Designed miniproteins, single chains. Designs and how they scored, part 59

Each design is a single chain, and the fold is of that chain. pLDDT is the mean over its residues in the fold that is shown.

## One batch from the design tools (miniprotein)

Design m2175
Fold by ESMFold2-Fast:
Structure m2175 (fold): chain A 99 residues (1-99)
Amino acid sequence: SERSERVARTVAGVLQLIGDAIEVAIGAKKGLPEETLKRYIDRAAEVARELGGPETAEKVRKLMEEIAKSTDPEEINKKLQEISKLVTEIIRREDAELE
């Protein structure tokens, strides 16, 4: 069904975005260069654009770039929580459209 295919795509995209955010956070904590983390940031921003549009993509990119530049675990965790809230909003928006 079209609804099942749409739900599957949203779930896959959300999981990919979460995975990319975790990779950026781990890489930042390890002191990896921002250039190395760009691949995860770019992919996450593109997935966010597909799921929530260009404004959501811009918010995800900015949060992930701030994580990549941070050496403070508290700031990294705070930015990860903001990404989690955006992901929750995407899921709620799709759920509302299916009801």
Scores: mean pLDDT 82

Design m2176
Fold by ESMFold2-Fast:
Structure m2176 (fold): chain A 68 residues (1-68)
Amino acid sequence: SMMEEKEKLIEKTAKDVSKKYGLDEKKVKEALRKAVELGDVREGAEILVEETGLPRTVAEAIAKELIE
């Protein structure tokens, strides 16, 4: 289903991003879920920056991919 595909994308993104930036996978996953729930790229990117410390450009790219 579309919801299962979205959750799988969140899990994969959290794993990849946590490894690349040396972040806690669970924390990244929770932030990604919040971003998707907001349904807005700008607000989603802000949550990612605030919760994980990701660079804004990276957070914006991730939010756009997951929400669009």
Scores: mean pLDDT 82

Design m2177
Fold by ESMFold2-Fast:
Structure m2177 (fold): chain A 53 residues (1-53)
Amino acid sequence: MVTYTTEDGNVFEGEKPEGEAYVDLKNPENIYDRNALNPFEARRGARIVEVKE
């Protein structure tokens, strides 16, 4: 498990994503690839800016 920091300053734990990824702020266990975000998910997702192991 690694710790993720999002662009809005929230911190979550999960598996290390490959490349640019977004966290669902309502369900932080769900990590989305940039290309998988639909309009609904994009409104809730925050970009991961830091990964700490």
Scores: mean pLDDT 62

Design m2178
Fold by ESMFold2-Fast:
Structure m2178 (fold): chain A 57 residues (1-57)
Amino acid sequence: SPREKALELLKKAPEVLSREEIVKIGKEAGDEGLVVLGKLSGPMKREELIALLEANL
């Protein structure tokens, strides 16, 4: 699924992701929710992003 693909991409990402990196991963995975989150939230820790996405699965 797009969400599972996003989680796998995030596991390989830096510890802290820029807004642009979060949006890029969301687009690559086809996870529109992650694209929107990246645009609104700005830079975020990888572990915080993973936890947030897992809570919405």
Scores: mean pLDDT 81

Design m2179
Fold by ESMFold2-Fast:
Structure m2179 (fold): chain A 77 residues (1-77)
Amino acid sequence: SELVKKIEEILEEIRKLAEEMKDPELKELLEMWYERLKKLRDIAIKSGDEEKLKEALKVAEAGLKKAKKLVEEEKKK
C-alpha cells in the first residue's frame, strides 16, 4: 500500500530526528510520538480501511512537522 509506505517513511524520519535530539526530555517526547504513531499505523492496517490509513498519514505528517520544528529550535539555542 502506498499510504502504508508513506507512513513508514515518516516514522523513519521521526525516529532519526529523535536520535538527533540532544535534549533528553524532548528526545523522550519524540520517542513517545514515534511509538504512538507506530501504534496508530498498526491499528489502521488491521482495520483494512483506507480512510483510517489516510487519517494515520495525516497525523504522521503533522507529527513530523512538529518534530522538525523542535529539532530546529534546539539547534537555534
Scores: mean pLDDT 84

Design m2180
Fold by ESMFold2-Fast:
Structure m2180 (fold): chain A 68 residues (1-68)
Amino acid sequence: SAELEEAKRKALRDLEETRKYLKEKGLLTPELEEYIEEVKERIEEAESLEELHAIVGEFQAYLKEVLL
């Protein structure tokens, strides 16, 4: 669907911006970089908006835990 594809594009852009921000701040550890790559793959494979939102939500929760 057009809605899912647009949501995926936005999620991938947001993920890329987050990665860039973390790198600029010196917070992009090898472990975090690996996790971001895993999240990217999960976003690309998402089959529904619900699944996509769950993936993004889990990533945001993880960042709050790791970055405080």
Scores: mean pLDDT 87

Design m2181
Fold by ESMFold2-Fast:
Structure m2181 (fold): chain A 110 residues (1-110)
Amino acid sequence: VGYAEILVNQGKVEEAIEILEKLDPNNAEVNYVLGEAYYKQGKYEKAIEYYEKALEIDPDYARAWYNLGEAYYKQGKYEEAAKYYEKALEISPTFERARKNLEEVKKQLA
């Protein structure tokens, strides 16, 4: 998984997906990094599907809740984004990025 995540960060998203699709589909990290790869491509619906799969396997995956919120935010679904940022903070109260993005999305809803 680590090598595929490096490929996503280098913009080699298609190569990362090919590697990840050969790995265990019941692994939370594999589904999480697939979600990141599709998010990098702007395929937010696909990213959401894979983050949801990661969370079915590991519901305490705070980073996956946060990224699910980010994907909904990119779709203009601010209420859903806020909900998932709050979930990330319930699991990881010190998640600074989730707190800041929750404050920002609450301004959009006010």
Scores: mean pLDDT 82

Design m2182
Fold by ESMFold2-Fast:
Structure m2182 (fold): chain A 64 residues (1-64)
Amino acid sequence: MKDARIVGLILRLLTGDEFTVEELAEAAGVSKATVQRIVDEWVERGLLERDEETGLVRAKNPIF
């Protein structure tokens, strides 16, 4: 269950789209708190970047 929602989140970010935490929560069907936790972890791991001005989240190296 948890993994399926995370996979949906990953796929959205890997397409090169930019999303807010709110938009990712709606797209993945999870709480904002859950998305924020995942985003923070992946930013630390160098998988995502967060725009400091807009708050938008995107993949650091999108696959396609």
Scores: mean pLDDT 69

Design m2183
Fold by ESMFold2-Fast:
Structure m2183 (fold): chain A 68 residues (1-68)
Amino acid sequence: MTDREILEEVVRKIAKKAQEKGMSDEQMKEIITEVKKIATKGLKEGKSKEEIEKLAEEVLEKMYKKYS
């Protein structure tokens, strides 16, 4: 799996979870932007897909808490 494929899969999973939580399109856009930033940094640092997915989940949790 390429870095691009990992990034796209992580973004897809997080977008689905945010949508299932009832987040607005604007909130989802903010989350996706932060997830892309964290995932890109993680990929440059040699992190695994699983580590990047965990970081993305942490971003979603923090953003959800901010809007709740």
Scores: mean pLDDT 80

Design m2185
Fold by ESMFold2-Fast:
Structure m2185 (fold): chain A 61 residues (1-61)
Amino acid sequence: SEIEKIVKEILEKTKTLSEAIKAARDYAQRNGVSQEELQKMVDLLIEAWQKRLIEEAKKKG
């Protein structure tokens, strides 16, 4: 989906979860994204960060 594509681009361009969330909010403001869609973007960013932590834990063990 379009939202998933934008989330992937944000994750590749940002170094921290905080920066990624800010980028998602800026994107939403510039493109008239609804509050509901912004929440989905933030949820996807958090989920991607959780997956990274799980993947790192698996490689460490």
Scores: mean pLDDT 79

Design m2186
Fold by ESMFold2-Fast:
Structure m2186 (fold): chain A 92 residues (1-92)
Amino acid sequence: SEAQKLLDELEKALDEMRTAIENKDFDKAVEYAKRAIELAKQLEKASGLDVSALINALEGTRKAAEQGNFEEADVYLALAEIALAITRKTLA
């Protein structure tokens, strides 16, 4: 399904964000966060699910990365990973 494809693309984007944050490549973390936000909005449209928690966590990751705040970026990314896992479980 389109929703399953978007979930897989979101998981890849979150993995890319995690690697970028661990490497303190905040410019790449911002790039991947913006892509993940776009994918989450597409998932909302495709699934009809409320993904606000996921989008809010991704926006938090983006803002923290723009500020070079590694600790805050890591926390928001962890929240995004949890929100994505809940969304995947709901669609299973």
Scores: mean pLDDT 88

Design m2187
Fold by ESMFold2-Fast:
Structure m2187 (fold): chain A 55 residues (1-55)
Amino acid sequence: GKEEIIKKAEELQKEYLQKYLETGEPLPSRRELAKEVAKELGVPEETVLKYLESV
């Protein structure tokens, strides 16, 4: 559901931020983040993007 998608996005953003602080690798775009969330949860990428745009 929406909450599950948002929580997974927050978890992945935290992991990417930690990686950025440790290695200097750039943060992912919103679309790249949505693709990873979609892959992890087995939901359509378009659905994830829609929910991420609302937060």
Scores: mean pLDDT 78

Design m2188
Fold by ESMFold2-Fast:
Structure m2188 (fold): chain A 67 residues (1-67)
Amino acid sequence: NATALAAQAEVERALAAGDAEGLRRMAVGIKKAGGPESLVEEALRLIDEGRLEEAARLLIEAAKTLP
């Protein structure tokens, strides 16, 4: 799935750059694309807490479930 792979790559790039805003944009995008709301909401809370590695892990799992 090209959409799932592209989303995963973008999450990894944002994490590598320490880009919390980029991770927030990816969370919104993954949710809009049909990703699991519970994982996206948890990732957004982790981003607000500065836990970017944990947030990215959840966003990657959410992206893998994209249709």
Scores: mean pLDDT 83

Design m2189
Fold by ESMFold2-Fast:
Structure m2189 (fold): chain A 56 residues (1-56)
Amino acid sequence: SSTAPYLSAFLMALKEKDEEKAKELLLKQGKENYPFLLERAKKVSEELAEFIEKLM
């Protein structure tokens, strides 16, 4: 997938709790990925989870 590098970078940003970088990388994802990314974000950052919910 052409978006695979952005997905990997997003997951790394989540692990590092870099919310600004994660938000920028989220905007490069297809909307079909948002439910999966939301569940991952809920376990790491409430702010990121709310940001994703607002994009859906």
Scores: mean pLDDT 73

Design m2191
Fold by ESMFold2-Fast:
Structure m2191 (fold): chain A 76 residues (1-76)
Amino acid sequence: SRLEELEKRIDELEKEARELNNESLIKQVEIIREKLEEARKAQEEGDYDRAEKLLEEVERQIENLEMSLEILKLRG
């Protein structure tokens, strides 16, 4: 499912952030994870419009963090 795919991507980002020992990246992962849980709750409550908007925000935040991580790898 979309939730499971996003959760896997967040888990991989958390692993990479922790391997880099980068507190800013770790905190950003925590914020994204909290948003994903809000999306899950909205879906469980039947608020599908809110869930969709939150999932779109989570996807954008994951993509932005993935890009930031790639830039850091290129500079290191």
Scores: mean pLDDT 84

Design m2192
Fold by ESMFold2-Fast:
Structure m2192 (fold): chain A 60 residues (1-60)
Amino acid sequence: SDELQELSNRALVLAIQGKLSEALELLKEMERRFGKEAALNTARNIALTTGATYLLDEIR
């Protein structure tokens, strides 16, 4: 959905800026609203882009 894509993009931008706690909050919101797989997919994309595996571990 457009809303899922918007949340994913916002989480990635926050992670690129080093705002990992804010990115995690959006991933938790994504998990709650769209399910764990959606949050995991976004967390994997963040890890690939930024090297921030911490976010992936927090959702897993």
Scores: mean pLDDT 85

Design m2193
Fold by ESMFold2-Fast:
Structure m2193 (fold): chain A 86 residues (1-86)
Amino acid sequence: SDEEEARKLIEELRKAVEAGDAEAAIEKTEELIELIEKSKLPKEKKIKFLQEAALILTEAYEKGVLSEDQYTELHLKLGEVYKKIE
């Protein structure tokens, strides 16, 4: 299901951040965004996954895994998805 796939992507994003793998963290975030945009998941579930990804990206930035530019670009992409859900 799309919900199970989204949950798996969140887990893979967390593992990428724990491993210090910026490239994997970016890829998993972009895959999650694409899934959320294409899925027929309820709005509330889409928002929760996006919020969880945003928190993980903040941790990645604080730990120095993501640069300021990488973090800012991903945060803006998440914001655009939020606008589409509204």
Scores: mean pLDDT 88

Design m2194
Fold by ESMFold2-Fast:
Structure m2194 (fold): chain A 57 residues (1-57)
Amino acid sequence: DKEKEAKKAIEEAKKNKLDVDAVAAAVATLGDLGEEYGKEGEKVAKEAAEERRKAAE
């Protein structure tokens, strides 16, 4: 169950990487699921932030 929710949150964050609110919601969901998933959420948030930074260049 937790793995399925984590996968869904990661997919939504990757698809909506330019939507700051959507990425933040996905990261929060991953953190609530546990430390292991929170670590994945941090990685996804960092990648999304880098993509937004590149788009602003």
Scores: mean pLDDT 77

Design m2195
Fold by ESMFold2-Fast:
Structure m2195 (fold): chain A 55 residues (1-55)
Amino acid sequence: MAERRARALEVLRLLAANPDRAFSYAQIGEALGISPATARRYLRLAAEEGLRVAT
C-alpha cells in the first residue's frame, strides 16, 4: 500500500502543480510513465483514502 500511496501522491502533485489544466488519464500516464488505467486507479485510490498534497 505505501508504494501505491506514494504514486497516488505523485498524481496529486502533478495536478496541484497545474491547477489551470484539465488532465486526461492518458496525459497523467504520459507525464508519470504509467498507463492511463493505472493513472485512473491511483486517482481513485487517492480519493478513497483521502490523500492530498501539501498546499
Scores: mean pLDDT 72

Design m2196
Fold by ESMFold2-Fast:
Structure m2196 (fold): chain A 80 residues (1-80)
Amino acid sequence: MLSKEEVYEELKEIIKMQRAGAAPEEIFKKLKEVLEKAGVKAKFSVLEDGVLLLSGEGEKGAEFDELFNRAAADVYAEEA
């Protein structure tokens, strides 16, 4: 099972891949792998404008959502 630090680093890499123009299929595959390794149950879908909607379940899902938001904020701050 991944630690919080490992999940955070994996999520940063996923966000960097998306910003580098990686295909949505590749992003979804990697995100699913991280969720499975973290032991998190989550639902996600792609909205009409290509926005990824993620919803985690339970306490671990809430922690995952926090880590995802933090990783995104940090990557966007680095590339602003």
Scores: mean pLDDT 70

Design m2197
Fold by ESMFold2-Fast:
Structure m2197 (fold): chain A 81 residues (1-81)
Amino acid sequence: MTVDQVIASISQTAVSHAQAGMVDTGVRAVRQMAISSSNRIGDQYSPIIISSGDRIAQLSRDSIDDAQQMYNQYRQQSRQS
C-alpha cells in the first residue's frame, strides 16, 4: 500500500463523516486509520501519516463548526419571518 493511497483514504473518510454531520465519529475514524495505516506502510512513513491524519481531523472540526453557525443563523431568520 502506498502513502498516497493511505492519505487519500484518510481524507475521504474525514470528508464523508463531515458531510454526514458526524464530526466526532469522523475525527476518531481519521485518527484510527492513521494509526492502523502507519503499521501497514512501515516506520519511516508513520510520522507523515499520523501528522496528516491530525491535520485532516482538525479541518473537519473547523468545517462543521462553520456549517453549524450558518444553520443556527438560518433558524433564527426563519423564526422571525
Scores: mean pLDDT 57

Design m2198
Fold by ESMFold2-Fast:
Structure m2198 (fold): chain A 62 residues (1-62)
Amino acid sequence: SILDKLSLVTSEDARELAKELGLSPEQTEEALLLIGLGRYDELVERFGEEAYRKILEFLESL
């Protein structure tokens, strides 16, 4: 599941994802936290639908 894949995200993975999204490391960690909490609507509102799609694609690639 997506939650299981969140546990596989390393610091290096988070930095790579931040660069891909054009976000700061802090913003990227917040976005990953929102996924872990199931707050998908808040993630889309704060970071956009493209960021949400890219994060899910990234997690599915792990």
Scores: mean pLDDT 82

Design m2199
Fold by ESMFold2-Fast:
Structure m2199 (fold): chain A 116 residues (1-116)
Amino acid sequence: DEREREEILRRVEELLAELAARVRAALTAGDLDRVIALAVEFARRLEEELGMSNEEIAELLREAGREDHAEIVRQAQLVREHAETDPERAREAAARLIEVLLAPAREEADARRAAR
């Protein structure tokens, strides 16, 4: 129902905020391996807590107009899928995850520069 969907969206937002803070700390420390581990943990935790696949969660987020959140979930899932079999692909997915996850802060900075 609508209330259940709102609760899911709020929980996803909480988990994304936690991920953003931890990813930022890992990047400040120069620890990309930790970013990969954080993405794997995030993807796993989403499915465990929400009882849905990450594909279903990403679709729900997209339908709710949260395209950036849907992209982060998709990239975190790609990191989880490739972390052991294709570390280069996992790093590419992690880089895209970082880009989208931290974009709001970057967009504010870019808007200030563009405003002149």
Scores: mean pLDDT 82

Design m2200
Fold by ESMFold2-Fast:
Structure m2200 (fold): chain A 72 residues (1-72)
Amino acid sequence: MKERKTFTVTSEEDARKAAEWIEKEGAKLTLRITNADGSTVEAEVDSAEDAYKAAIEALKRPDWTVEIIAEK
């Protein structure tokens, strides 16, 4: 069955929890970043580790909303 789960990342802890779920369940991953002006950028990532690293880097921008989207 196809399942979609979205993790809103506001902290390093949120990114870690998302990565742990992805490692356990397996999924196709998309990193979504929304800027303060509402512009959104999406990029596919190949692993939970890459998603975690990208989310942590994006969190350095206080105006950005960071989400990890997992599709199974």
Scores: mean pLDDT 78

Design m2201
Fold by ESMFold2-Fast:
Structure m2201 (fold): chain A 82 residues (1-82)
Amino acid sequence: MEEIIEEAKKRVEEVLSGLPEDDRKAVTDLVIKAIEAAKQGNDVESAKYTTAAALLAIGSGATEEQVREVIRIIDEANEKVK
């Protein structure tokens, strides 16, 4: 369970490695919150955090492909924690 969140965190940090450290950390924190909400069965809250992570990544200079990969990482982790 915690391993799924830690792997997702590592993957997101790798995808966003070119972004400023503070922005990368903020996006990664939202990713963790999205997965934790999904683990609790709160799909609405998970979708909210996923959307916030995507928007923050875009605002921080992430490419469309990087944003798509972050969303994919969240979706895969969400399926594994349910």
Scores: mean pLDDT 84

Design m2202
Fold by ESMFold2-Fast:
Structure m2202 (fold): chain A 65 residues (1-65)
Amino acid sequence: SAADARKSGEAALKAAEAGDAVAAAVGSWQTRESGGDPELARKGVEAARAGDAREAGELALQSGE
């Protein structure tokens, strides 16, 4: 649902702010599965794979909006 996508995106950003790149990547994927923007979620996973936890979390949040 849109509410679940938003919550997943918010959780991913909080994890990224704490420096947890793995949790940020997982949050990006969960945001997509919950109906978030698939392209923003994909970019979030790519950012996490590149080691940019902050960017991954921010993209997950945007995907869930």
Scores: mean pLDDT 74

Design m2203
Fold by ESMFold2-Fast:
Structure m2203 (fold): chain A 106 residues (1-106)
Amino acid sequence: MEELKRRALEAAEELRRRAEREGRPALAVFAETVRAETEIAAEFGDERLVEELLESLEEIRAASDEQLAAMEEGLIAAAGSPDEAALRAWAATRVESFRAYLERKR
């Protein structure tokens, strides 16, 4: 678990930095969301879920600029707005839903 958690947190931080460099604010907020989800999954001892989150981050790492642009657009659509407040409200709701899911399953 510790090593998987560390790798996932590092991958999330790398994605956040890349998103900031490339001017993709929704993707940056998404990376912070995945970081929070990783910490929650580890708190609940869900090693498989930490592995799945890491796999998703590794897939995004391999993504082309076109694929990342499409992901940014999709995240903005999911949040309903490119505004930072809307993106962070969407992220908070997602993290809350993720914790609730794990509480019900465990």
Scores: mean pLDDT 85

Design m2204
Fold by ESMFold2-Fast:
Structure m2204 (fold): chain A 88 residues (1-88)
Amino acid sequence: DEKVAETIEERVGEKLREAEELALKAAEAAHKGDYEKAAELLERAAELLEEAAREVEDDPEAKEALLEAARRLREQAEKLRKLAEEKK
């Protein structure tokens, strides 16, 4: 259990950090009114979380958490894309 958690952090920690950085950049882009850029950044962050989930298929709890986080980011990206259409 504990050892599995350590292995997951070692295997996907870099992808999780990159996804977090992309989400932060997306928030900054949205704050500046660049909704298209914000949506693209959130979509990329979600993709990284989905890739991380595939790498930890042997841990169903971690996989489920990563897929749920990715789904939330994709929902936010969809809303931002709609705002981008209104802004043009």
Scores: mean pLDDT 79

Design m2205
Fold by ESMFold2-Fast:
Structure m2205 (fold): chain A 70 residues (1-70)
Amino acid sequence: DQEKKEKSYKTVQELLEKLDEAVKNGKALSEEEIEELVEYLEKNTDTTGSEKIIEATRKLLETASEEAKK
């Protein structure tokens, strides 16, 4: 359980790093890219307790993408 929690944290951190890199390059994440990242996280997170982390990450990516498009 604890080990699976740490794995989920690493996945979230990797997604945040990709988001930061896209922002630094002056490129907004598209809805398609956000959906792809969320699907990647869902498929690669084998745990019953990580749904909250996945949801938080998804909202963060969606909010950042919406703000960048404005």
Scores: mean pLDDT 61

Design m2206
Fold by ESMFold2-Fast:
Structure m2206 (fold): chain A 65 residues (1-65)
Amino acid sequence: SSEYKARVQGIIFLIKSGNLEQAIKGARALAERYPELKDQLDRAIKYIEEGNPEKAIEELKKLLE
């Protein structure tokens, strides 16, 4: 299903606009709805928390392929 891709794009937008707390919240909510994406979303959250938002964006972009 492609419904999660729109949410992933929204999270990327939040990261790019510096809304990191909202991006983390959105990624956590998405992981609860799509457990199969949890490991990838958790890695993106970790990159944000480590001060590497660019790596978080690259990880999230892989979900859009």
Scores: mean pLDDT 87

Design m2207
Fold by ESMFold2-Fast:
Structure m2207 (fold): chain A 56 residues (1-56)
Amino acid sequence: EEKLREAMRLAVEAGHLKVVGDALQETADKTPEEQYEAIVKALEEAGDREGAERVR
């Protein structure tokens, strides 16, 4: 759970609020670990490799 919260905070600070929101909506019924992976994947697909690396 702590990893998911930190990942959300870093992604929002990087300006990816919509990307984070979309990933969370798609994974609302999933575990925190799956939600964390969805955020990392969404950042990578958006082309923000630095943001994805910071979240990991």
Scores: mean pLDDT 72

Design m2208
Fold by ESMFold2-Fast:
Structure m2208 (fold): chain A 68 residues (1-68)
Amino acid sequence: MKPSDEVLENVIEMDIRVLKEELERGLISKEEARERALKALENWKKDYGVPEEKIEEYKKRLEEIIEE
């Protein structure tokens, strides 16, 4: 089922914030963060029907968070 855009954005933003916090606190490695990010992106695309354009935007944000 495709959630509303507002609900979808809130869920994705929360997942991104959690990942960033876990990285900053040293709870996960950059390698683990990359694996989680890839799985999350695939799930958002397949389960939530997030458009490819938005998936690419989130991918860039996640890559920036993990690599910086």
Scores: mean pLDDT 77

Design m2209
Fold by ESMFold2-Fast:
Structure m2209 (fold): chain A 64 residues (1-64)
Amino acid sequence: MIAEVLVETAARLREIGHEIDGELAGKPEEGRRRAEEERRRIEEEWEKRKEEVKRRLEELKEEE
């Protein structure tokens, strides 16, 4: 359960990285700006995912 969330997040990061590489090849300046914005959003989503994992662990403990 928890591992699935982490694996999916890691997979998305890799896919976005690959897509950014393609973007940089065609549009270097636009690609850089886009990559920076995406990186920030990914970092925010990563933090939210960590909190979600923590909450799931806590809920499992309270389940009895």
Scores: mean pLDDT 67

Design m2210
Fold by ESMFold2-Fast:
Structure m2210 (fold): chain A 88 residues (1-88)
Amino acid sequence: ADLVVATAEVEAENENAVVTVTASLLSNGTVRVTVEVINKKTGKIEKAEATLPAGTQTVEFELNGYKVTVTVTAEGDKVTISVTVEEL
């Protein structure tokens, strides 16, 4: 199994939702991205995952009425993420 060599995490919150994005750089050079959106009024949790190749990649998720756009940059042993959240 591939090992996690670096992790980046971003959390965004408003009165209605909590969005957590985690990117894990794996020893094979791929990045595993997980997104969780919690609806604070209902307690409903929706999750999605994607595995991306090395370099700069963008992936979009639609969870709990939110569009979450994640841009991941994996360079060497470092991973960084940028997250944009839009209410649908």
Scores: mean pLDDT 85

Design m2211
Fold by ESMFold2-Fast:
Structure m2211 (fold): chain A 55 residues (1-55)
Amino acid sequence: LLAKVREILDAAGVSPKLAEQVLRMVESVAKTFGEKKALELAETTAALLARAAAA
């Protein structure tokens, strides 16, 4: 899970420091709601961060 999330964040151009924060959040979500919900959160967050950086 975390390796896949890191790939998504790297592809979106998210900074390493911000990626660390997102990874911690995703790990917490995975423990509470499962891997599928954690991946959905990671993909949505990466897309929002990439869009914000481009704007």
Scores: mean pLDDT 77

Design m2212
Fold by ESMFold2-Fast:
Structure m2212 (fold): chain A 58 residues (1-58)
Amino acid sequence: SMSKEELEAEILDALGRMALWMGMYEKAVELYRKAVELVPDYEVARENLRLAEEKLRE
């Protein structure tokens, strides 16, 4: 079964995607970073973090 940390990381990833859609790049980076900190092997969140950081640098 999923841990509380894994569930929280999934929610943070979903919120990060919403922030990215709204053009809130700094907020998206913060949310994805927190997801990766909770679950370091969360590949989807790591990839999303990388993409959000690229958007922030544009």
Scores: mean pLDDT 85

